# Ledger of designs, part 87: designed miniproteins, single chains, continued (4)

Each design is a single chain, and the fold is of that chain. pLDDT is the mean over its residues in the fold that is shown.

## One batch from the design tools (miniprotein)

Design m15218
Fold by ESMFold2-Fast:
Structure m15218 (fold): chain A 74 residues (1-74)
Amino acid sequence: SEADKAREQALLAVLQTALAAGEISVEEAEALWRRLEGASDEEVIAFLRAWRARSTDPAVRARIDAAIATLEAS
């Protein structure tokens, strides 16, 4: 569905931005992608909110905010 595609693109953008910022490794990004793929929107939002709270990078925080907004709209 378009909602599933929007979720996938939003999560990919968070992971790519976090990789560029050095917040996660490639191996961590792959593990997180697999974990989040099997999770409900509610579980993903809770995870993203926890990540936002510990992130110090404004670009990562902004991408997380956009991803949460996308998931809450679904």
Scores: mean pLDDT 85

Design m15219
Fold by ESMFold2-Fast:
Structure m15219 (fold): chain A 61 residues (1-61)
Amino acid sequence: STLEEVERLALRYWAEAVGAGRDEAAARIMALGSEVFRRAKEGEPVDVEEVRRRLEEILAE
């Protein structure tokens, strides 16, 4: 499901940020993941590929 995909993506990128000692990036990833997850639970349209792109941008900073 979209919810499971969003959770999996956010957790994966969060773990990478934490492992790299990037606490600020990890916090931003978690905030984005939480917002997108909430919208998906409320039935709002979510583009998983766009979410992935935004998470990758945070890690690339």
Scores: mean pLDDT 82

Design m15220
Fold by ESMFold2-Fast:
Structure m15220 (fold): chain A 88 residues (1-88)
Amino acid sequence: MEEENERTLKELEPLREEALEKGNLELKALAYARALEAAARLLEKEDPEAAELLRRAAEALREGVREGNVKEGIERAKEIVAEVVARS
């Protein structure tokens, strides 16, 4: 009933907020990984070394999501991307 549903929502509210913040960070990481893979595909013929580094960056993001260490995955991906930019 409505009263029971309200009580349940209040009890789960802290968990909902935590899951929402975590989910948003994971979605951003996965979007970044997809963008890096797209960039790697475009660079495959012109700079296969840069393309491979971008794929490693995308995989670091996916591993971060799988392990629950999304922030570490993002930082690792940024370092790899910075290396690609410095070489290019």
Scores: mean pLDDT 75

Design m15221
Fold by ESMFold2-Fast:
Structure m15221 (fold): chain A 63 residues (1-63)
Amino acid sequence: SKEEYLELKKKAREAYEKGDLETAIKLYEQALSLRPDDEGLKLALEALKKGEDPTKFGVRKVL
């Protein structure tokens, strides 16, 4: 549901802000599975997996 998607994004953002990149990646992957057309989330997730700054593509608002 939309509520599950938003909750997963919220938890992923909180994990990222705490420096828990593994948890953030897992939660964003779960969110992306509910909304596979979210291009901003795809770009942020790929950046996180590569150890790149996800804000480089202006995706800070997605996190």
Scores: mean pLDDT 73

Design m15222
Fold by ESMFold2-Fast:
Structure m15222 (fold): chain A 60 residues (1-60)
Amino acid sequence: SKEELIEQLKEKLEKAKKNAASVPAHLQPLADEELQKLEEILKKAPEWSEEELRKVLSSL
């Protein structure tokens, strides 16, 4: 369902946040950019169809 796919996105964001905490200072801007992209995807997710959301998740 769409709600389950959104939950999967939230879980990916949580894992990305944990990974960002372990990166060296020189890589922090890259990690922050990845977090920003995941957050933007999550904000737009409710506007997408279940099929589109599934495709986005497959691309991540």
Scores: mean pLDDT 80

Design m15223
Fold by ESMFold2-Fast:
Structure m15223 (fold): chain A 120 residues (1-120)
Amino acid sequence: REEALELLRRLAEFLREGIEEAKEKLKKSVKEAVEEILRAVSVADLLLDEVRETDPSLKEHVERLDELLKKAGEYANEAGALYNKGGSEEEMKEKVEEAIRYLEEAARLAEEAAEEVEEE
């Protein structure tokens, strides 16, 4: 339980840092923002796998988090595809912003899951 709690807190903190970096990179380059989001999703998936192995009772939280991370990755990949095709900058930014929104929801859910696990 304590180990799962620390993993969830680490996941939430990591996602918050990744969100801040992605937002900052988006000001300079859609490509850099996409690369940061995909990196954040990849690392978050590894942390989430550790949560799943550490405490199987958290399966419902893990499944919800996995779905949100998958959506963030899908939107980031769509923005990357538009960038490669020379698509609309407005459309690319909207997709990156949607990916960031899913990461923010994942961070919030990880924080809430940590609070639930901490209750005795």
Scores: mean pLDDT 86

Design m15225
Fold by ESMFold2-Fast:
Structure m15225 (fold): chain A 64 residues (1-64)
Amino acid sequence: EERRRRLAEEMSRLREEYGQLVKAGADPKKLAEIYRRMAELAEELGLDPGTVENFRKKAEEYEK
């Protein structure tokens, strides 16, 4: 489905953005936002529950 393709493309963009933010020494709160969105996309894409949980856990770690 075109919908799944768009979600996968957004996931790729978020991974690129994450890499840029890490290199720039960005605020952990911004990294948490990226991981939260990745978790949402992973769930919508029907990825395994462990992958979704890992992204959510990473977001929570950065929100501390």
Scores: mean pLDDT 79

Design m15226
Fold by ESMFold2-Fast:
Structure m15226 (fold): chain A 67 residues (1-67)
Amino acid sequence: MEVDVADSVPSVEEAEERLREAAKAGDWLEVVRWALEVLRLDPDNPRARAVLEAAGQGDFQRAVEAA
């Protein structure tokens, strides 16, 4: 199997971890950024979808809580 260990781009798990870190820091822009990256890597990710839905409504607190 191909393993992209030299791509500098985080895996889905790493992207989710970065999303959680951004949410704990209260960094709304980083929360949206990492949620988009998670969704690009895993389009069926319910956490990323919930974050983007809340962010799309301008509900920063809900987006942070979903992450």
Scores: mean pLDDT 74

Design m15228
Fold by ESMFold2-Fast:
Order: structure tokens, then sequence, then C-alpha cells
Structure m15228 (fold): chain A 120 residues (1-120)
């Protein structure tokens, strides 16, 4: 369906953003963090208007949880290779980005589910 294609596109967008963020974490964690937050905002905006079912919204949120897990794991591994001060900076930047992205996607998912109920 059109909605399945939208859900798959949003999942792919989150996966690509996670891979790009991970590639940036070692040398430019702020750029990687911003890239992921920007992708989360784009996905949240699409969730609000796409008319996805609860199951499709759940698939997008599951992809987001997996993306956060991968980014967090990568940040932890990079931090181990840095000085304690640089490692803490990287972990704090990534932690803030994950919190910001989670807030955006939680809001987007809530709005998507509300619109689905209104269309019954």
Amino acid sequence: SEQDEVADRLIARLQKAADEAISKIKENPEEGAQLFVDAAREVADELKKAGLTPEQVRRVLQAFVEAMRKIGEAAKEVAKQKTPEEGEKILNVVRQAIADAASLLTEGAAEALKKYEEQK
C-alpha cells in the first residue's frame, strides 16, 4: 500500500541517518548528532501527516529504537579510544541527540495514532 511504502521509506531514512551519524561520531560528534536529530524531525513530520496504521507506526518506532542502540554503542566504543574528557564530551553530545530525537518521534507517533483514531 501507499502507507507501507511511506513506512518503509521512513525506516530506511532512520537507518541511513544512524549509519551516517556513526561514521561522524569519532571525528565530528556534533555533526553526527545534528544529522540524526534532523532525520528524526523529518520522520516525525511525515508520521504526523502520512496516515499510517498503528502497526506501521510501531515498525518505524522499532527502527528508531534500533538506530538509537547502534549510535549509543558506537559512541561508547569511540569514547573508549579517546581521553576521559573527550570521551565524556562525545557521550554527552550523543546522549542529548538521542533525547532530542526520541522527543520528536514520540510526538510524531502520538499525532499519527490520534489521526488514525479520528479516521475510523
Scores: mean pLDDT 88

Design m15229
Fold by ESMFold2-Fast:
Structure m15229 (fold): chain A 67 residues (1-67)
Amino acid sequence: MNFAEHLIAGQEAWAAGDYEAALEHFRRALKLVEENKDKINPEDYKTLVEILREQIAAAEAALAARA
């Protein structure tokens, strides 16, 4: 599913220090996960949303600290 590609791209951007690209990829991954909630196991959905929200918050904090 395309959300996995965005999650991986976000993680790669984060590792490279590109927090802006990481944030955009994580936000897109979260949107795709939320749009496909009915196609995802409820336990997996909860875990994915939690991880993505945490990664988004971390990327936002990193950008705020840099600004």
Scores: mean pLDDT 82

Design m15230
Fold by ESMFold2-Fast:
Structure m15230 (fold): chain A 97 residues (1-97)
Amino acid sequence: AGMRKDERAVEPLIKALEEDPSELVRFAAANALGSIGDERAVEPLIKALEEDESESVRFAAAFALGRIGDERAVEPLKKALEDESESVREAARKILE
């Protein structure tokens, strides 16, 4: 397997973000997906931002979407400005400014 930007890790990280029972594992997966910057992660990260029970995971998903810079994230991030978590609202505001 050619080592290129950890692209081979994208699908396992998406699975961890969507399925792992540990919020710490999902948080780490969101951050790793943001660092890799692969567009395959955009829709899974949007889902995590909108649906994950953990504010830490939603926070990480917001920043990961900001790092990837895909326009599909703009409307989900605008909705995140009204999130119950102050940290998630602040992340969305910082990314959208």
Scores: mean pLDDT 84

Design m15231
Fold by ESMFold2-Fast:
Structure m15231 (fold): chain A 86 residues (1-86)
Amino acid sequence: LEALREALAAAEPRAREIAEAAEDAPPEVQREAARAALELVAATAEAAGHHDAAEALRLVLEAHEALEAGDEARARELFERAQALA
């Protein structure tokens, strides 16, 4: 949790700007902005040496993409892997 807290604190200003820019956008664009913000947090965690936290965040993103594609089995496997790393 310390690695995630540090990554969130470092990425928060930029992540907030991404979210605010998409505030009035269509739902698809808002979802893409949320993914971009989460990927920014993951990249920040990785740059700080928190590789497991970064990988867990990226697995969560992949799991959400799998759910959107209707692949519930894939999403479940990805969530389980993310939980093991976090």
Scores: mean pLDDT 72

Design m15232
Fold by ESMFold2-Fast:
Structure m15232 (fold): chain A 76 residues (1-76)
Amino acid sequence: FEIPVRSLEETKERLKELLKSPVGKEMLAIRLGVLKAIGYEGDLSPLEKLIEAPSDEAIEKAAEFLVEEQLKWAEE
């Protein structure tokens, strides 16, 4: 329950680091695949756009999505 939520800035920084390496890009693609496989009910387009066409804007949108998901997990 008391899981620390990363700030938007910290999440953006982590995404930028992941995108710098082939392994990090693969990890993002795997996460997207897992969310699709489990039947995720929300809009996955922020993650899809980040993988398809990485940009500062796509990173910001993906970071917002991930922060919201962390908050949902913390709220139960």
Scores: mean pLDDT 69

Design m15233
Fold by ESMFold2-Fast:
Structure m15233 (fold): chain A 99 residues (1-99)
Amino acid sequence: MIEEKIREFEEKKDVEGLMDLGRLLFGQGKLELAKEAFERALKLEPDNWAIWRNLGLVYDALGKKELAIEYYRKAAELRADDPAAVAYLQAKIAEIEAS
């Protein structure tokens, strides 16, 4: 059912639907399914920093700290024009590197 919903949103190119589903699944601790939803969204909008950030959160929750850092760095690159967004992402990277 969930995998079918991910596929349906991907077929419709519904990035918002994939993002909303990914956030819901993440909140429920369904980390691998959340990752799949966000990865499908990323294929549709590779320059959407929020998708990179959300995948960073998923990888951190999965214990894949190196991947989390890579995804947060990419999100920061895409938001280089927004100092507040960059500061948030740099704080997330520093938090992981300090652990």
Scores: mean pLDDT 87

Design m15234
Fold by ESMFold2-Fast:
Structure m15234 (fold): chain A 70 residues (1-70)
Amino acid sequence: SEKDKLIEEFRAKVEELISKIKDPEIQEELRKSAEEEIEKMSKLSVEEMKEKLKHYEVLIKDNIKRIEES
């Protein structure tokens, strides 16, 4: 489904962020937070998920840059 595709794209972006982090505890916290957000988003319409995912995409990219520039 369209929702499943969006969820898989979100998971891939989160795993990219996690791959830049060396602390296993922080990695686990991010995975847990991502799964909680996925559960919440699964109850939304496709259009509402796309809006929310646009905001997360910006946040993830900004966090990756901050880690790589450290």
Scores: mean pLDDT 81

Design m15235
Fold by ESMFold2-Fast:
Structure m15235 (fold): chain A 57 residues (1-57)
Amino acid sequence: SPLEERIARLLAELEALIAEQNAREAAGTLSPEERAALDARIDALVAELVRLEQELA
């Protein structure tokens, strides 16, 4: 379904952002501003995924 395809796409984006954040933290290359921006983006994607999952129920 289009909704399931959208959820799969957002999950892939979330996984990529978490992987980037973890890799950059391990490398010591994250500024506080970049960390805050990644955290905000991850939080927004999680919120959208929760909303879409509620629409599947």
Scores: mean pLDDT 85

Design m15236
Fold by ESMFold2-Fast:
Structure m15236 (fold): chain A 110 residues (1-110)
Amino acid sequence: TVTLTQPSSVEAKEGETVTLTITASGKDISDLPVSWFKQKEGEEWELLIKDNNKLAEGVPERITGSVSGNTATLTIKNVKKEDEAIYRFAVYDPEQGWVYSNGTKLTVKK
């Protein structure tokens, strides 16, 4: 079984590179299917990354995902105010099905 831990909030400045990190416990996730989602307040959940590192259609190339061992990272380069949102991670565990993180709120300062 997999348990996910992430910070509740992260703050960045416009133009900086921000990294959002998920730590998994219970097993290594490097060989498991993972996805990243973005949700702005009042909007639907948007798929950002599927199949570990494949960018979803319409998502800017300045957003990248990686997985190493029990750690998953979403990197947002040249952070813009429009990137301010809740970012959620999902991993498929054959024992549990899809396991979703609680989300990290990204706040962007000028």
Scores: mean pLDDT 82

Design m15237
Fold by ESMFold2-Fast:
Structure m15237 (fold): chain A 92 residues (1-92)
Amino acid sequence: SAVQEALDRLRNATSDEEIVEALNEAADNASPENARITLDTAELGLERATSPEQLEAALRAAMAALKASTTKEEVLRAIGLILRAIGLLLDF
């Protein structure tokens, strides 16, 4: 799937631009069927983020995952990632 490909690109990303592009691709292709992979991608993006642009892309992916979420577990995970991203952005 496009989101699985985005996660694989994020795992192999060696530049700030590649991280942002992979996170944006995951956000753009988020659906109920791939919500967990989109959440995994957003979480990895937050772990790898070293810039506000990367944090904003990870926030976008987490928000897309929230919209795609169909279970309480997925919704709570997405909310946690969104709050973490906002907290990190406020520290810049």
Scores: mean pLDDT 90

Design m15238
Fold by ESMFold2-Fast:
Structure m15238 (fold): chain A 55 residues (1-55)
Amino acid sequence: GLYERLAKKELGLTDEQLETIKKMYAEGASDEEIGKKVGLSVEQVKGFKRALDAE
């Protein structure tokens, strides 16, 4: 959705990183695990999850 696209742009994510975050989130991965995989801080991962949930 719109919030997802805005968060992707703000965090400088590639399409591959976005897909990885969405997959790991759906699999129940922790914020730390997702952050390590895509090179984001825990706070950036939390912000992205909040953007996904705000649709």
Scores: mean pLDDT 77

Design m15239
Fold by ESMFold2-Fast:
Structure m15239 (fold): chain A 60 residues (1-60)
Amino acid sequence: MMISLEDAEEEAKRVAIQLGISEEEAERIAKRVTERFQKEGLTEVSRLEVMLKVVEEIQK
């Protein structure tokens, strides 16, 4: 299922919190993830793509 970038931001925050990240840091990660999708010219993304970018941001 494809989701909008607005929904992708909420999903990214949810995933980051589930992975043990604080709510404040999860919000920053979510914003960074959605900004990266916007730079790629994407308007819709899969939940898997969101999860992958969240993991990349956390595990750097």
Scores: mean pLDDT 81

Design m15240
Fold by ESMFold2-Fast:
Order: structure tokens, then sequence, then C-alpha cells
Structure m15240 (fold): chain A 74 residues (1-74)
């Protein structure tokens, strides 16, 4: 899952890799609420707001993979 890979990259401190995964996931999801959350995550990552970006990645997961979203909130 690109969302899991993005989240794991952020936990590892790899913001550039997380941005690549977020961008790929948003492109795959097209014009959707999940893609809108990922666009917000991308903006927040460029501002260095990592925890806020992680929350938006979880919100994107809530739209497409609720079980993943639940695991990410642990």
Amino acid sequence: SLLLEAYEALKAGDIEKALEYVSKAAKELGDSPAAEELEKAGVLLRLGRVEEAMEHIIRAAEHVDPELAKKLRE
C-alpha cells in the first residue's frame, strides 16, 4: 500500500520518499476525497508539519482502506 509506505517513510524521517509515495497515491486515486487529503498532506510535508501530514494520510486511508487507517492510529 502506497499509504502505508508513505506513513512508514515519515516515521523513518524520510520526507522526500514520503512525498513520492503521497504523490503516487494521489495520482492513482484521481479526483476523490482520499486524493484531496493526500494533496493536503503534501502541502503540510513541504512546510515541515509532519504530524499534521500523518493525520491527513490516515484520513485518506479512512476513505479507501479503513482497516489500515485503524492500524495507523495505534
Scores: mean pLDDT 86

Design m15241
Fold by ESMFold2-Fast:
Structure m15241 (fold): chain A 66 residues (1-66)
Amino acid sequence: SMEKEKQALEIAEEADRKATSAVLNGDGEKAAQAYIEAADQLEKLGFTELAERLRKNAEKIREKYG
């Protein structure tokens, strides 16, 4: 369980890094896509609430930058 939790956090942190970089480069859709891809991976691992949070982050990015 701890191993899966660590993997889930790493997926979320990687999505944040990719999204931040994409936004700084003016690519809001690429930033939103990073969160969506991470959310799909997190759902497969059973982290539904964290996945939903990342999908909401993608929506916010599209509203603000897309």
Scores: mean pLDDT 87

Design m15242
Fold by ESMFold2-Fast:
Structure m15242 (fold): chain A 81 residues (1-81)
Amino acid sequence: RSLLNQKPSKEAQELLERARELIREARRALEEGDLERARELVEEAIRLVLEALELDPNSAGTHIEASLLLMEAEVLRLAVE
């Protein structure tokens, strides 16, 4: 019960939503065999997630969403190496 700030700020949420969309695009690029495009999309998604963490360093919600997105991005990055 509400002991921590659990919700990301609007700005952090917008960055995390953009990163999620880029991860979806990266998966499609991988399915199409476009490894260069997939790599670029993954790197951009990671950058946006890190910016969201910098913006909201004490938000549990931001940390949870960022951790999940970074895990997905890492799996995709390993697939394009």
Scores: mean pLDDT 79

Design m15243
Fold by ESMFold2-Fast:
Structure m15243 (fold): chain A 70 residues (1-70)
Amino acid sequence: MDELELRVLRAVLGGPATARELAEALGVSQAAVSRALRRLEERGLLERDRRTGRWRVGSWEKVRELSEAL
């Protein structure tokens, strides 16, 4: 997992957020954040709420396993 993917994951663990909010919080482009979010979604770690557009944890079990490895 790259450094940006890890930073995005940690930010979402603090609460559901849009790609814009994450880009502003992390000081990176929305394009970079969106790319990281999609890779985390492909891993089953995060999912996008279609109603609100906010990204949230998709699997707490997978996040816990990853956190124990870090």
Scores: mean pLDDT 81

Design m15244
Fold by ESMFold2-Fast:
Structure m15244 (fold): chain A 114 residues (1-114)
Amino acid sequence: MKEEADELIKKAEELEKQGRTELAGGFYMQAGNLYYKAGDYEKAVEYFEKAVEKLTGTQRALALKKLGDVYEKMGDYEKALEAYREAISVAEQNGDDELVEEFRKRLEELEKKL
């Protein structure tokens, strides 16, 4: 798993150097998912933040939602709420009504835990 994440990160860094920003963001998203599944939430945050910086539209909204999921697992509910609200804003601006509904449901579920 760690070796797989390292290979994805190396690919993302090479793509960034080539100016392939959106593709690099996709690989950072995959690395973040691997760390999240492994329970390495600090590394998951690092790579989802890189994905948010590199991605646009629907993919950026998905990366922001993943960042919120990680912050919730870490118990950082303020950052989780902020990430989910930003994900909703990006999805609304992009016209992704189904994602807006999904993200709002996630936000409401988190608020019920507070």
Scores: mean pLDDT 88

Design m15245
Fold by ESMFold2-Fast:
Structure m15245 (fold): chain A 62 residues (1-62)
Amino acid sequence: SKKTLKEELLELIAEILRAIGDIIEAELKKEEDPEAAKKEIEEAEKKIKEAKEKLKELEEEI
């Protein structure tokens, strides 16, 4: 099924919030496992960047 603009926006917001949560969790664990924390932060930052690009595409459709 095709997603509505509202549904796509809500999914992107949820994705960004989850990625922010991952960054916070990684920062809390940074002293115990700095390599795992670094990888988790890098993955979360990548997801936020991808979500920003999708938001830009949606802005062009509005």
Scores: mean pLDDT 80

Design m15246
Fold by ESMFold2-Fast:
Structure m15246 (fold): chain A 79 residues (1-79)
Amino acid sequence: MTLSDAERALLRALADRMQDAIDAGRAAGLSVEEVEARLDALLAEFLAANPGLSPAVRAAARALHADMKARARADAAAA
């Protein structure tokens, strides 16, 4: 799937914010459920802030969100 430079920059910024939320949540001793709630909020804020996004970018953002939640759960299971 080919994305524009602007769309790639938006998705990278979302990925960075989600990773920061996982790292900060773990450092603060948050539960998996609390970290997942923060990731849910970040996706909702991203979609609300960018209503003109193509279906492809929206799908990529949702896939990224699912991957980030899976990482948070895997980290908890490994501990």
Scores: mean pLDDT 82

Design m15247
Fold by ESMFold2-Fast:
Structure m15247 (fold): chain A 65 residues (1-65)
Amino acid sequence: MTAKINLSNGITVNGSAEQVAYFTGIPVSDLKKGDIIDVKGETATLNGKVYPVTNSLLTGKIIIE
């Protein structure tokens, strides 16, 4: 699985689902193609569930491809 990271400042970065899991604290097993994750610095939200972010200061949306 790949991911597209759209930062709030307009920058887009491509990554892997494993990288998203590492930075957001969301298990790779919880990530599915088409998922949208909202990242607000210290929190990541996926399907209404909030995960604490310990390894990233990102703000933006991540799309799993």
Scores: mean pLDDT 77

Design m15248
Fold by ESMFold2-Fast:
Structure m15248 (fold): chain A 73 residues (1-73)
Amino acid sequence: TSPLAQLATRVLSVLEKEGSRPLTASELAEKLGVSQSSVSEALNLLAAAGVVEKRRDGRRTVYSLAAEPVEPG
């Protein structure tokens, strides 16, 4: 299993524990004890897969578990 896939699994676990509260990459990095850049890569992978959503919140980007059901518009 790739290091990125392992980190993605850890990121999902943190987001589940936070009850879908939006988190920044830096908050996830602090909680997981890894670099912000590594977390950002995992979050981008998860967002591309439709598992998490990313949203702009002022000057920061926040991430949360994607809502279900998801309709493509």
Scores: mean pLDDT 76

Design m15249
Fold by ESMFold2-Fast:
Structure m15249 (fold): chain A 70 residues (1-70)
Amino acid sequence: MLPSEEVRKLIEEARDYYIKALQSKDPETRKKYFEKAIELYKEALERSTSPEIKQGLENDIKKAEELLKK
């Protein structure tokens, strides 16, 4: 149940941007990092075939979108 190398890289990049967004105190930078994280998570979701990984990615996208709207 490991993701493909491509999906793994997308998830790793998305997580990096998500963490950077959470640590950012500049509203514009924070927004850009969340937008990038969402973009990469969505791309990973489209390329993923594992139901468990898809569910995790959907949850991560929802969390990032919720934080972006606040």
Scores: mean pLDDT 81

Design m15250
Fold by ESMFold2-Fast:
Structure m15250 (fold): chain A 74 residues (1-74)
Amino acid sequence: MEEEIDREVKAALALIYEGIANIVASKGTVEDYREAAELYEKAAKIFEEAGDQELADWSRKNAEEYRKKAEELE
């Protein structure tokens, strides 16, 4: 039960990070893209801990994309 609750809480937290990252990224500045990338990286790690490999991979790809966008604007 404890492990199950921890997985559910982690998955919910990761989804919250993704939601915030998406909102931040919509603003389109270098700082916003860097913040979005960091939030997606946090989400990816939490999804991995929760055992959701598909969502972890998706979050990691988004983090990489936003880091590249930030670098292009520098």
Scores: mean pLDDT 81

Design m15251
Fold by ESMFold2-Fast:
Structure m15251 (fold): chain A 87 residues (1-87)
Amino acid sequence: MENLRQELIDAGRQAMKDAEELLKKSIEAAKNGDIKTAERYSVAAMMNALAASVAFDLAGDPEGAREAEQLYRKILEESTKAIEKAK
C-alpha cells in the first residue's frame, strides 16, 4: 500500500499540473476564436482535476483532494467565462 499511496500522490500532483496547463491552453484558444479547441482543453482540464481529487482521496490526502476540487471549480468558471466571451 505504501508504494501505491506514493504513486497516487504523484499522479494527483501531475494531474493538477496538467489541469492548470490545459486551462491556460483553453483560455488561449478561446482568445484566438477557436471555440472547439477551447472546449476540448476545458473538458481535458476538468477531467484531470477530477482525476487528481480521486487520486488524493484514495491516497488518504483529504487536503489534496479539496485543492483539486477547488481547481475543478476554478476551471469550470474561468473556461466558461472565456468561451462565452469569445462567442
Scores: mean pLDDT 87

Design m15252
Fold by ESMFold2-Fast:
Structure m15252 (fold): chain A 85 residues (1-85)
Amino acid sequence: MEKLEEARREAIEIARTIPPEELARQLEAVAEALERAAEASKDEAEKERLLEAARLAREAARAAAAGDIERAVELAARAQEAVEA
């Protein structure tokens, strides 16, 4: 728990060094990859998790584009949790 919070704070600090538009572009690419993975999945539960992760990654991209780096990192972390569920 504590180490995940520390890693998240470090990720936010690193993300702040990246231009918002570049971070948004990377998160958009992640969302696209997750959508393609969902299309290829034959497991309905896996497809649902991948689509949820893609949705969160797209929201993260929008937050990054708006300069809300903290929200972008939070949403990206939630997207990874959705894939791992």
Scores: mean pLDDT 80

Design m15253
Fold by ESMFold2-Fast:
Structure m15253 (fold): chain A 82 residues (1-82)
Amino acid sequence: EEEALEAIRFLYEAAAKHGNAQGYVNLGILYLERGEYEKAIEYFKKALEIDPENKDAWRVLALAYEKLGKTEEAEKYRQKAE
């Protein structure tokens, strides 16, 4: 857990320093796989602030909302991934 948090912090700092949308997507996916859907959503939204046409980010954002039971939001974001 501590090692995972240190790796996540490192990736976050790298993404923030370089404005790299893919860095934020990767952080979101890590949180999504750990079941931390709210944190995953935050990072996917940050990726979309940099690259709003990132369909992968829209797709995993929709999946995270679906995992939280927010079906209306999930459908809305899934349509953005098309």
Scores: mean pLDDT 77

